# Ledger of designs, part 19: designed miniproteins, single chains, continued (5)

Each design is a single chain, and the fold is of that chain. pLDDT is the mean over its residues in the fold that is shown.

## One batch from the design tools (miniprotein)

Design m16669
Fold by ESMFold2-Fast:
Structure m16669 (fold): chain A 65 residues (1-65)
Amino acid sequence: MEETEEMLLLVEAVAKALGIKVRIELKDGHLVVTVEGASEEEKEEILKIVNSIAKESGLGPAILV
């Protein structure tokens, strides 16, 4: 849905402002998250945020790769 796409673009924009490269893809009802230039703790925080968006959008749990 358009709202989900807008939220994902916002997450990518915020991450870019923090010097972190985030790529999020919708695949088979799941958000697949790729994070570059972040610590393991930062990756876990990003995954929690994306999981919140997924739940609000009626999607399955987000997957970190």
Scores: mean pLDDT 78

Design m16671
Fold by ESMFold2-Fast:
Structure m16671 (fold): chain A 89 residues (1-89)
Amino acid sequence: AEEEFRAAADRLAEAVEKHVSPQDATRVRELADRILEAIKNGDFETAAKLATALAVYAVGLWIETGSDEILEATREFLRAANAVAEKAK
């Protein structure tokens, strides 16, 4: 679950770096790390808020770029985040 989460986060960050910027990719990585930390600490409310913020941010980047790769990577990331959260309960 954690390995799949990190792989999904890396794929999303790579898509963002390719289609947007390295700075936006860094923001994705920072948010993903904070989400994982919140899940590991049992702080599912913070994890949900951060995951929502990342989803909104990524949807904004998808609308700006038209990149289906960003949209698909975002969906995969959210699925992986849910899997890690369910394993932590």
Scores: mean pLDDT 84

Design m16672
Fold by ESMFold2-Fast:
Structure m16672 (fold): chain A 89 residues (1-89)
Amino acid sequence: MMSEKALEAEIKLALARMQVSIVKKTIEKTGKATKEDIKLLERAVELAREAKRLAEEAGDEELAREAEETLKEAEELLKEAKEILKKQE
């Protein structure tokens, strides 16, 4: 039923969401960001972009939309985390 590309997109999206959730929780609890958090978010952005591309290639519009939403959240959080880290220097 699902194409291999759609399955790969789902896995990549799940990994991206997990990384975003970890960093978001850390910032919410501590008010701080680390260089490791930046690397996790950079990876989450890459995973979400790959998930969106694969979902679009598979013709899965819902999955592509979810990947785009996760990509936006990851990019916004990455910007915020970089600003927090800069203030900690």
Scores: mean pLDDT 86

Design m16673
Fold by ESMFold2-Fast:
Order: sequence, then structure tokens, then C-alpha cells
Structure m16673 (fold): chain A 66 residues (1-66)
Amino acid sequence: EELKKELLETIGKILDLIGDILELERELAKETDPEKKAELEKKIEELKKKLKELKEKLKELAKKIG
């Protein structure tokens, strides 16, 4: 039960994070200010790092279940 709960929570976090990244990428595409573009790019890269970490956690949880 606990592993199943952690798996579902991790999947949910991954989906939310992908959504956040896509929204920031859309904002970046519309932005004309170079300074604000740099800030958005930094935020996107930080979220991509978190996404990579969550994907690794998902792999570890999947190994424990399967």
C-alpha cells in the first residue's frame, strides 16, 4: 500500500511539473524582455532538474513493486 501510494504521488508530481514547464516555455516564447527571458530560462532549468530527480525516484519505486 505505501509503495503504491508513493508511486501514484510521484507520478502526480511528475505530471504537475511537466505542466509547469510547458506553461513557463509558453511564457518564454511570448516574452520580449531579455532579462525576463533569462529568469524564465533559469526557472525552466530548475524544474527540469526536479523532473529528472522525480523520474529517478519513479524508477526506484517501480523496481520495488515489480
Scores: mean pLDDT 83

Design m16674
Fold by ESMFold2-Fast:
Structure m16674 (fold): chain A 120 residues (1-120)
Amino acid sequence: VEVPEEIKALIEKFLASPSVDWALVKEIVELVLKLSEEEQLAVARYLLSQTDDPDPTRAARAAALLQHVGLALARENPELARELLGLLREHLATAAPERRPQVQAVAETLEAELRAVEAA
């Protein structure tokens, strides 16, 4: 399953922007939540691949957007968010040392949100 082209275009716009557009982050997250579970995971995998980008600014933005997508998925579909957490942990095993801390932060944030959702 592939990322829908419309959403991919918005993601690329966010990743390439000179400043963080939080309204665009919100728009992307809201669109992702309307997708099928397979397409939601495709978006997450795409963003995770972008955390390996040689541009550290782009990589950091990809991690930030992935964190917001992950938090929204944890609230709407905790089981799918656990699958995403597994993907994050798998990626950490192969990630370059300099890119590992940002992905680790996403994983820790998602783990905390899943615990909070399960306690509610």
Scores: mean pLDDT 86

Design m16675
Fold by ESMFold2-Fast:
Structure m16675 (fold): chain A 64 residues (1-64)
Amino acid sequence: AEEVSREAARLFEEARKEPDEEKREELLDEAVMLLTGISREELELMLTNPKSPEAKEVVKRLEE
């Protein structure tokens, strides 16, 4: 947990310093996955359409 949080924080810092948008998105996706076990696209679905079947499936994985 502690190591995962530290690694994710490092990835966020790398992303903030990365001028290449494509590489920045990769770093952010990796950091989010490490912190939550969820992809960034899945997180956006939960925020924009929390009642969708896709969002409910993500919640199921978190609640297990």
Scores: mean pLDDT 70

Design m16676
Fold by ESMFold2-Fast:
Structure m16676 (fold): chain A 79 residues (1-79)
Amino acid sequence: MTKEELERVKEALELLIKEIPDSQFLRDLYAEVERALKEGLSPEEVRKRIQELLDKHGIKLTPEELFEQILEVAEKLRK
């Protein structure tokens, strides 16, 4: 996960949160992505934190699969 990938995911999450503002998972994910960018976390640390968040919410995706789905959904919302 590069810094550029994290910035793209952050922008995508801003769109998704506007559509689903009651999603605690999306808010938690946004907070982790923003922290990773602000603190300059390593790709390994970011991956571990996102995996822990997925496990906490019972989501059976890898961090990579999650980011792909977020970007795809955000692209469909951009019109």
Scores: mean pLDDT 82

Design m16677
Fold by ESMFold2-Fast:
Structure m16677 (fold): chain A 90 residues (1-90)
Amino acid sequence: MSSDQIIQQGRRLSQQLMDTQLSSLQRYGQIFGRPPTPQQVRDSINDALNRFISLVDTYVSDPQVRQQIITQARRIADDQLRQALQQLQS
């Protein structure tokens, strides 16, 4: 796989991990009749981000590719957190 393909796969995987965590949290909130708290949203995003970074550190040997993937994942985490917190304020 080319470096560009690895970076694109990393972006997709980080988005999927965060989306899955938020979707699960929202689903549990619906089942138990309580929306997730802002703290639960922050914790879920941070947990997904930290697990993703650990995977990147394990599987990506090129330090420049690793840095690009991690930088993208952090930006995605910030965007996802901002969007989720805005939705909770509505």
Scores: mean pLDDT 83

Design m16678
Fold by ESMFold2-Fast:
Structure m16678 (fold): chain A 67 residues (1-67)
Amino acid sequence: MEEERKKLEEEIKKIEKEIEELKKEIEELEKNLDPKNRKQVNRLIGLKLRLIGLEFQKELLLEKLKK
């Protein structure tokens, strides 16, 4: 049972790393964002949606740890 929790924690850490990577991409894009450029705006929206998805997955894994 404890081994399962350790594996869940490892998965959470991997997701956290991906979240930090996406946050960096979002921040860099926002710093250089031309609000008139629809491609940049659409990309930013896509990255933010992906971030929300990863955060939701992390929450589900944390919920499994609570049991």
Scores: mean pLDDT 80

Design m16679
Fold by ESMFold2-Fast:
Structure m16679 (fold): chain A 64 residues (1-64)
Amino acid sequence: KAEELLKLAEERAEELRKEGKDELAELILKGAKSVAHSAEAGETSIDDPEKTLEAIVKSAEETV
């Protein structure tokens, strides 16, 4: 569910900011918001918000 994904992304971003990884935190939040928007539009399904967030994190790590 989109709300749960966004909440998990915010929690992960806060932890990354504590580690000084502000750039990665911002990328993760943008990714989660994009996926949530697609889910709201009915273009995708968020069956497992935690697994979805992990995929976003991996993608963001490869982008940095």
Scores: mean pLDDT 78

Design m16680
Fold by ESMFold2-Fast:
Structure m16680 (fold): chain A 70 residues (1-70)
Amino acid sequence: SELEELQKQTIADIEATIEWLKENSLSEEELEKLRKVVESIPGQLEALGIEVSPELAEKIKELLELLDEL
């Protein structure tokens, strides 16, 4: 389904972002903007009637924890 594809794509995008951030640096402003976007993902999916998978929830948490360390 389109909703399953959207969730899979979101997980892939988060994984790619995590890997990129391990080798690259963003400015403090860019990190703050990225954090706000990532924190908004669960709410955006809920607004679309999409149940957040455990895998997506774990990836969101991993990215947010990484952003806290940068």
Scores: mean pLDDT 83

Design m16681
Fold by ESMFold2-Fast:
Structure m16681 (fold): chain A 58 residues (1-58)
Amino acid sequence: SMLEALQKASALIAEARANPAAIDALARQIETLAREVPNPSLAAYILREFARTAAELR
């Protein structure tokens, strides 16, 4: 469901903030999640939120 996808994305983003060293592995997990999401707007949102978080962590 869309809610489950958002919950998974939120958990991965939180993990990236807690452990920036894992960012590349988490990026692959986010990309996989986005590909499994049937709603293209939601998939784009998930990818943008993760990209924003990754840029902030530098």
Scores: mean pLDDT 85

Design m16682
Fold by ESMFold2-Fast:
Structure m16682 (fold): chain A 82 residues (1-82)
Amino acid sequence: MLEEQLLEALGKALEYAKKGVEAEEKGDYKTAIEYYKKAKEYLEEAKKYAEKLGSEEQVEAMEKGIKEVEQQIKKLEEKLEE
């Protein structure tokens, strides 16, 4: 069921985002970036399921989440540039 697949993808995105936050709190920016990139992949997957469901609201929510994760990745990448 597409709705179940969307929720599963969202669950994975949240799991990896949490791991990213934990790595960032430890000052491990490289590991945090890797986890945030995984979270982004699952948000993009969730967006595809939302599109198939015809849920414009959920598509917009996924796009916002993707943008926020991309901004976090860029900020951490800038911190790694000496």
Scores: mean pLDDT 85

Design m16683
Fold by ESMFold2-Fast:
Structure m16683 (fold): chain A 66 residues (1-66)
Amino acid sequence: VKEEAFKILDSNGDGKVSEGELRAVARYLNESDSPDLAPLKAYFDRDGDGKISEEELEELRKEFLP
């Protein structure tokens, strides 16, 4: 869920998420069909269209970046 998503986004392990990391993960989720990523993709895909849009990325920025 949210905490698990944060750990995936924090690729350098410093306990903080950058905008670059958010964009990288969103791109990876849009391009990946991995079942391991299905819960994370569902969390990011707020409108359920199967794709993470720029608008959804803005919402994620709001949650992870003050």
Scores: mean pLDDT 64

Design m16684
Fold by ESMFold2-Fast:
Structure m16684 (fold): chain A 83 residues (1-83)
Amino acid sequence: ALENKTAEELSNLAAEQLEMYDKDNPSEENLSLAIEYCSRAIELDPNFAKAYYRRGCAYVNLGRTEEALEDFAKAKEIKEKLA
């Protein structure tokens, strides 16, 4: 269950799914799980730049370039605002 996990824990689970993704034999399930975990992390902490960045990476691997660019832009905005 995802309801008992922190934003950082969910973002780390997404990173694990991205690492398991095999580009030579791709499983879209790993990318879908990464997106789900990052989306839940963002719901818990909308200012969590790592979650936006990791979701963007999953979108790149799915060929969803527009969503990836939006997530990367948001991650950059959050980092610049909090620096």
Scores: mean pLDDT 80

Design m16685
Fold by ESMFold2-Fast:
Structure m16685 (fold): chain A 107 residues (1-107)
Amino acid sequence: SSAELAAQAQAELDRRGVLAAQLGGHYDPRYMEPLALAALFDGSTLLELIKALREGNEQEVERLVAKLNAKLAALDPDTKERIKALVQEAQAMPRLSEEDLIRQILG
């Protein structure tokens, strides 16, 4: 059914958010919420950020993180709590390798 497909799509999106948060945590805990936000709502910025992280381009990482933090600050409280919940799940799950996280995020 369309309702089951929508629920599955939402679960897959949340899973990607958790994986992206853990990827951020490999570099800096401050990156966890911005990467989770990008995974949920800004796929193009997520791709740019993963590229910058892999290349060690710290200046570009900080620029993209600042952009995402501005978006995060403007979110409604319910969406902020959702992102915090995904970050908490990412911290509780076993640590995956950077390569495994990137593979699963990009699909």
Scores: mean pLDDT 89

Design m16686
Fold by ESMFold2-Fast:
Structure m16686 (fold): chain A 82 residues (1-82)
Amino acid sequence: SKEQRVASLLTAAGILLAGAEFSESIGDLEAARADLRAAGELLAEAAELLGDEELARRAREAGEALDLEGLREVYRELAELS
């Protein structure tokens, strides 16, 4: 179902965000960047499935900006919607 797909995307994005924080803490900026970009794409897909184009745009922008806190804010809002 759509709901199950959103839940799976949020789970995967949460893992990537935790991975990015860890990679950042040890100075692995390449791994952190990859995880942040991937999280942004997964969160954007979840937002699109929920019909929230503005939240999808915010997720992509935060991912491209490598903005961990911005991505966490999008994650929290999506978790409230689902």
Scores: mean pLDDT 90

Design m16687
Fold by ESMFold2-Fast:
Structure m16687 (fold): chain A 96 residues (1-96)
Amino acid sequence: MSPEVEFWILSYKEEIKKYGKGFYRKLPKEEFDRLRRAHLAVVDTMPLEEAIELAKKLLELDPNNPVAWYILAHVYEKQGKTEEAEKYRKKAEELR
């Protein structure tokens, strides 16, 4: 695992300990939209493979994390895999 992905995973594990699993689902829409935009902006600075690894590891910790599903949707859209991107986006939206 890359050091950047490892750091993000460790940070999320601490957030789960502090706020519980599914805390992203409980955020107000404006706060969640801001958080999602911030996460996707960071993901855009990462190699594609690291972004996929990050999202998969986040889902291993909490499969109901909508941010992880939005990351997968964003990455697959950037690859031109529109059908897969739409599937992951729908999953993320169902968890909000």
Scores: mean pLDDT 77

Design m16688
Fold by ESMFold2-Fast:
Structure m16688 (fold): chain A 74 residues (1-74)
Amino acid sequence: MLSADELLSFIQTVQQNLSQIFPNLSDEERKQVQSQLNSLGQQVSNGGDVSTIQSQVGSLLDDAEKKDQRNKQS
């Protein structure tokens, strides 16, 4: 399980590289993912449950990957 600091660093790294990780997301979809990652990062910083937030980050990235793959095929 990630520590709070490790999870926060992971979220920051994903945010910085989002266009490289999911190049086929629209500007709107990328902005939505960025906003949700920022919200989850704030929850970590405010002492939220790391395990729950890590699961939410995973689900968010899975959904982003599905959108990226759909856009690539369209």
Scores: mean pLDDT 83

Design m16689
Fold by ESMFold2-Fast:
Structure m16689 (fold): chain A 66 residues (1-66)
Amino acid sequence: MRLRVELSSNAPSYTGTVLRLLGLPGVSVRPLGKNVFEVEYSGSEEEFRALLEELNSIPGVKAEEL
């Protein structure tokens, strides 16, 4: 399962939270640009949906399923 994560510029707290989530087991990250990441997750669909929802709950973070 894949998603794209985009961070608003100059949002250090959002960056820290995103990096914590991207450090989870089963997560692979490919940087696409300065504040844009492509994420591949190898766990369950339920956990993937929870991750997507958690990322989108953070102000200044946009996550979209690919």
Scores: mean pLDDT 74

Design m16690
Fold by ESMFold2-Fast:
Structure m16690 (fold): chain A 65 residues (1-65)
Amino acid sequence: MIEEVRKAIDEGKERLKKATSLEEVQQILDEVFKPIRELEKKYGKDSPEVKEIRKRLLEAFDEVF
């Protein structure tokens, strides 16, 4: 589960770099955030798993934006 979320962030980052429209960017972000929200609900926002995923997400966004 958490590994699937990491993969979604990595794939989302690469897709964002190639996105050509705001609509495509929004779709990619929605697809990335959905599994993260499910992970937060399952493990809790203060879990080490969720903290690691948030750090990875921030690092990915810093590379794209």
Scores: mean pLDDT 77

Design m16691
Fold by ESMFold2-Fast:
Structure m16691 (fold): chain A 56 residues (1-56)
Amino acid sequence: LSEKEKRVLMAVARALQELGEEGLTPEVLREIAREVGTSPAAVRRALRRLLEARRA
C-alpha cells in the first residue's frame, strides 16, 4: 500500500472507532476524503476493506 492509501485506511479506522459503522454517513466519508486529499470512492473502498477484514 502507498503512504496515501495507508493514511486513508488509518483515517477510516479512527472514524469507525469513534463513531461506529452507523456514524459513518456519506457526509462523514466525504469529510474524510477532503481531509486526506482523496476521492470519496477511495474512502468507501477503504471502509469496505476494513469491514471485510473484521468479518473474515
Scores: mean pLDDT 78

Design m16692
Fold by ESMFold2-Fast:
Structure m16692 (fold): chain A 67 residues (1-67)
Amino acid sequence: LEELVRAGDVEGAEAAVEANPSARGYTLLGDLYLDHGDTERAAEAYRKALELDPNHEAARTALATIE
């Protein structure tokens, strides 16, 4: 997953998170969406991360910075 996010592979990152869902995985996917300017999908990904781990600081902070 981390390699796909660094490469900017949105489809690959989505497939990887779907195969093995995790708070960290959804947070990285949200960061990738933000990097592409897709604030709406980024917010959804961060919310899914927080559903899996309500104390995931990276997802909570990222969601809070979305306008």
Scores: mean pLDDT 79

Design m16693
Fold by ESMFold2-Fast:
Structure m16693 (fold): chain A 63 residues (1-63)
Amino acid sequence: KELIEEVIERLEKLGYTEEAKKVRELLEKGEYLEAARLAAKVAVENVDYETARLAKKAIEELE
């Protein structure tokens, strides 16, 4: 959960506010694994290695 929140913060600061909002909606619904997977997809496609690494770690902790 904490790692997903950190990724959301990073996406918002980098200007991916719409994507960050979708991840937050999944998190609020309790879809933690889906939230982490969406965050990882956005990070890999659009942002830096640090954000992608955090998102992947969130997925690993939720599986």
Scores: mean pLDDT 74

Design m16694
Fold by ESMFold2-Fast:
Structure m16694 (fold): chain A 61 residues (1-61)
Amino acid sequence: MSAMETAKKARELYEKYKAGEISEEEARKLLIEVGLTEEQAELVLKGNGDAAVTRHILSNS
């Protein structure tokens, strides 16, 4: 995929993760499948909302 397509899919996956549609592990796996490295996927999941993401996981687990 092009870098732009990878970024678009990564954003959609992050939004699904924030909405509770997928778990952190599933989001990480799918982010890697669309072309991100494991480290990049972890930064996306942690960097944009560490506290909010943790709270969201607790409310949806």
Scores: mean pLDDT 65

Design m16695
Fold by ESMFold2-Fast:
Structure m16695 (fold): chain A 75 residues (1-75)
Amino acid sequence: REGVERLLKVIEEAAKKSTSEADEWTVKRIVEGARDLGASEEDLKKIEELVKKLNPEQVREVFAEIARLDGERRR
């Protein structure tokens, strides 16, 4: 849960700085990553809405955070 909450904060901050549009594939990949981290359906809905506004730089930041959290969870 804590990892998902941290991911949500990263996405929220990224969305505040971006007014771009992410493609459907990028949105799906981030939502899948969050689901694998144990995100609830409510968290996934929020992530999907926020991720749609991310630019490519913000998308890379979110993917990096997912990879880091996945690594922490597995160890």
Scores: mean pLDDT 75

Design m16696
Fold by ESMFold2-Fast:
Structure m16696 (fold): chain A 82 residues (1-82)
Amino acid sequence: MILEDLRTSIRLLEELLEEAKKENFPESFIERIEEALERAREELERLERDPSPENIRRAILAEASVGVLEIAYSVLKLERKK
């Protein structure tokens, strides 16, 4: 269920953005999350309009980008906690 998976990824990114702001993460990292969120929303809209193999591939790549940011957030949070 690629549409549902991408919607879940968008929600996770929104939660990550709020946590990053709350924990006072660097502006550059917050901007990266915002850019990824905007891209994920664009890819969701494309997939909703046309579920082509290309749009499915784009959606999968957007989901992968979310996963990378989640890992990066976890690593940075641990570094800040010491």
Scores: mean pLDDT 81

Design m16697
Fold by ESMFold2-Fast:
Structure m16697 (fold): chain A 85 residues (1-85)
Amino acid sequence: MEELKKKYRDEAEKLLEEAVRALNAGDFQTAKRLSEKAVELAEKAGDYELAARAYFILSQAYDGLGDTEKAEEYEKKARELEKKV
């Protein structure tokens, strides 16, 4: 289990780096897709800090797409997870 959790963390971190690059390029659809996958992997790893980062990036992707309601929802999720670390 521990080696599998480390693989999930490593994959999530790589996806978030790609998502941040996509956000900076204005590719909000790619940023959304990558950050959604990063959330799943971070949660499987039990890594609340990484999951919070992933939700924060997902929030920014939705904001870039004009979906303000989902952007606010995922920012709230990120902040709640940060309180647990």
Scores: mean pLDDT 85

Design m16698
Fold by ESMFold2-Fast:
Structure m16698 (fold): chain A 100 residues (1-100)
Amino acid sequence: TDALEGGKEALHGGLLAVKNGETLEAINLGIAGALSGIGGIFSAENLNTAQGAIDGGLSALGGGEAALEAGKIAKNEEAIKEGKEGIELGRKGIAKGKAL
């Protein structure tokens, strides 16, 4: 799904941006990936698709991790909050998808 691809880019690109000190880019990529993944989880819940829940969960987890790390470096409370939410919902989405 597009959500999975966005999550992979957010995780890889966001963490690379953190490593390179590009904190604003890391926040933007991380938040975008987390929101895309969360949307994928909700769509999967409505359609009862196990793979959709896993893909959305992985995207939310990856984007959330990037947003959280970048947010901590920037001391950006909104990025930290979005990152934590993405991680939590991502883990729940993966667990629900695996249980289906």
Scores: mean pLDDT 72

Design m16699
Fold by ESMFold2-Fast:
Structure m16699 (fold): chain A 67 residues (1-67)
Amino acid sequence: APAVAVGTFKSNKSLEEVQKAAEEARKETGALNVQVIVDGDTVSIGVVAETEEQARKAVELIKEKIE
């Protein structure tokens, strides 16, 4: 079954910048899907991947790109 990882971060990045970071992290990790929600300075990210390790790595890479 696919694995899911979620992360919530404080960031001043725009939705477009966060979506770009999410797509880069998805390509880099091979994750299946990334969902991004921006509410003010709060960014919430959900990742679906074939493995828990891939999903967690994608969340970590997005955090590194947007913090």
Scores: mean pLDDT 82

Design m16700
Fold by ESMFold2-Fast:
Structure m16700 (fold): chain A 57 residues (1-57)
Amino acid sequence: SAEEAELERRLEGLYRALQNTDASIRDIAYAVGFKSLEEATKLFKERYGKLPSEFRK
């Protein structure tokens, strides 16, 4: 669905920014369109199986 496609785009954006920038996870989450860090963290873990902080390389 369009909603699922939008969520995937936001999660992919968060994933890419974690690897390519030194910005805080909170700032990235808001920049890609999440309402809160908590929302982003929960949905990211469901999609990728790990916390955003664990992809920070």
Scores: mean pLDDT 83

Design m16701
Fold by ESMFold2-Fast:
Structure m16701 (fold): chain A 74 residues (1-74)
Amino acid sequence: SAAEQLAELERLAAENRELLERAVAAGKISPEEAERLRQAIDTLVALARADPSTLPGARALVREETAWLREVLA
């Protein structure tokens, strides 16, 4: 359901925010860049709440950024 997909997107966004905080703490990205990336994810979540047709794309983008952050932290 769209509600289940939105709940998964919100969970992925929360994980992404945690990885951004860790990347800043590790000196891998700036606090300014982390804030920009966090705002972009928050915008994707807000858009998906208004238009569930965006859910698959939003989930794919958050997963891609999360994979990138894991590589940065490796």
Scores: mean pLDDT 87

Design m16702
Fold by ESMFold2-Fast:
Structure m16702 (fold): chain A 67 residues (1-67)
Amino acid sequence: GALTEEEAARIIASAERVMASGDRVLLLVARHELEEALELARKQGNEKIAARLEEVLRRVDAALAAL
């Protein structure tokens, strides 16, 4: 199905919570969910959602690198 703004917000909120936990396994799961959502946003041409997802994905990658 199409990625909605509400679904993107849910994915971002989940990733923010996981980053606060510092759990490596949950961070890897969040990374994969963000990558899939980003690809869907790009296919839909939703540049605003794509930009938000890219920023959160960079932050998750930084959190993983710090572990």
Scores: mean pLDDT 85

Design m16704
Fold by ESMFold2-Fast:
Parts: sequence; C-alpha cells; structure tokens
Structure m16704 (fold): chain A 83 residues (1-83)
Amino acid sequence: SLEVETLLALAVMAEHFGDYETAIKYAEEAIKLDPDNAEAWLVLGRAYLKLGDKEKAIEYFEKALKIDPSNEEARKLLEQAKS
C-alpha cells in the first residue's frame, strides 16, 4: 500500500542519516499495517544491528527470511549478526 511504502521510505531515509530510533519507529508502523512486508522487518533488523542489539537483529532478519526466503541481503545480514 502507499502508506506502507511511504513509511518504509521514511525509515530508510532515517537510516541514511543515522537516526536509527526514527527508522525503528517508521518500520514498526509499517509492520503494524502489513506484518508480511519483509522489507520492513529487514529495516528493523538493520537498525537494531547498528544500535548493537544483535539478538533483536537476528529475530527480525529471521522474520524477513521467513516471509521472503530469497532475500539475499537478509540472509547475509543474519549470518553477520550471528558471528
């Protein structure tokens, strides 16, 4: 949906500026609207990984891969977070 796409764009923009708290907020709102959006879970995982929360990052990358098993970025980031 347009709303989910807009929230994801805002989350990615916040990540670009290093505002991981804002990125998490927008990604969580996107998931609330569409819990099967793999990209939103991927954004959450990336933001938590940058904040040093490896356990949450792993959880969210696994969720993204469960929704989209072909997502190579999520697979690589999950491997990185587990190391």
Scores: mean pLDDT 89

Design m16705
Fold by ESMFold2-Fast:
Structure m16705 (fold): chain A 59 residues (1-59)
Amino acid sequence: GKIEELEKELLKLIEELSKKDPVTGLVARHELELLKKEGKLTEENLKKMIEGVKEALKK
C-alpha cells in the first residue's frame, strides 16, 4: 500500500544518509522505529521524514 511504498522510499534515503553521516542516519532510523512503536506510521509523518532526510542529503 501507499504507507509501505513511502516506508521503502524513506529506508532507501536513510541508507544513503548513513553512508554520508552515520550518526544522523542512525537517529533517522530510530525516529522511524519510534513512529512504528507509537502507532504513528502515517502517510503524513512518513512524508515529513522523507523531506527531512532529503534536506540532510543536500548538505
Scores: mean pLDDT 84

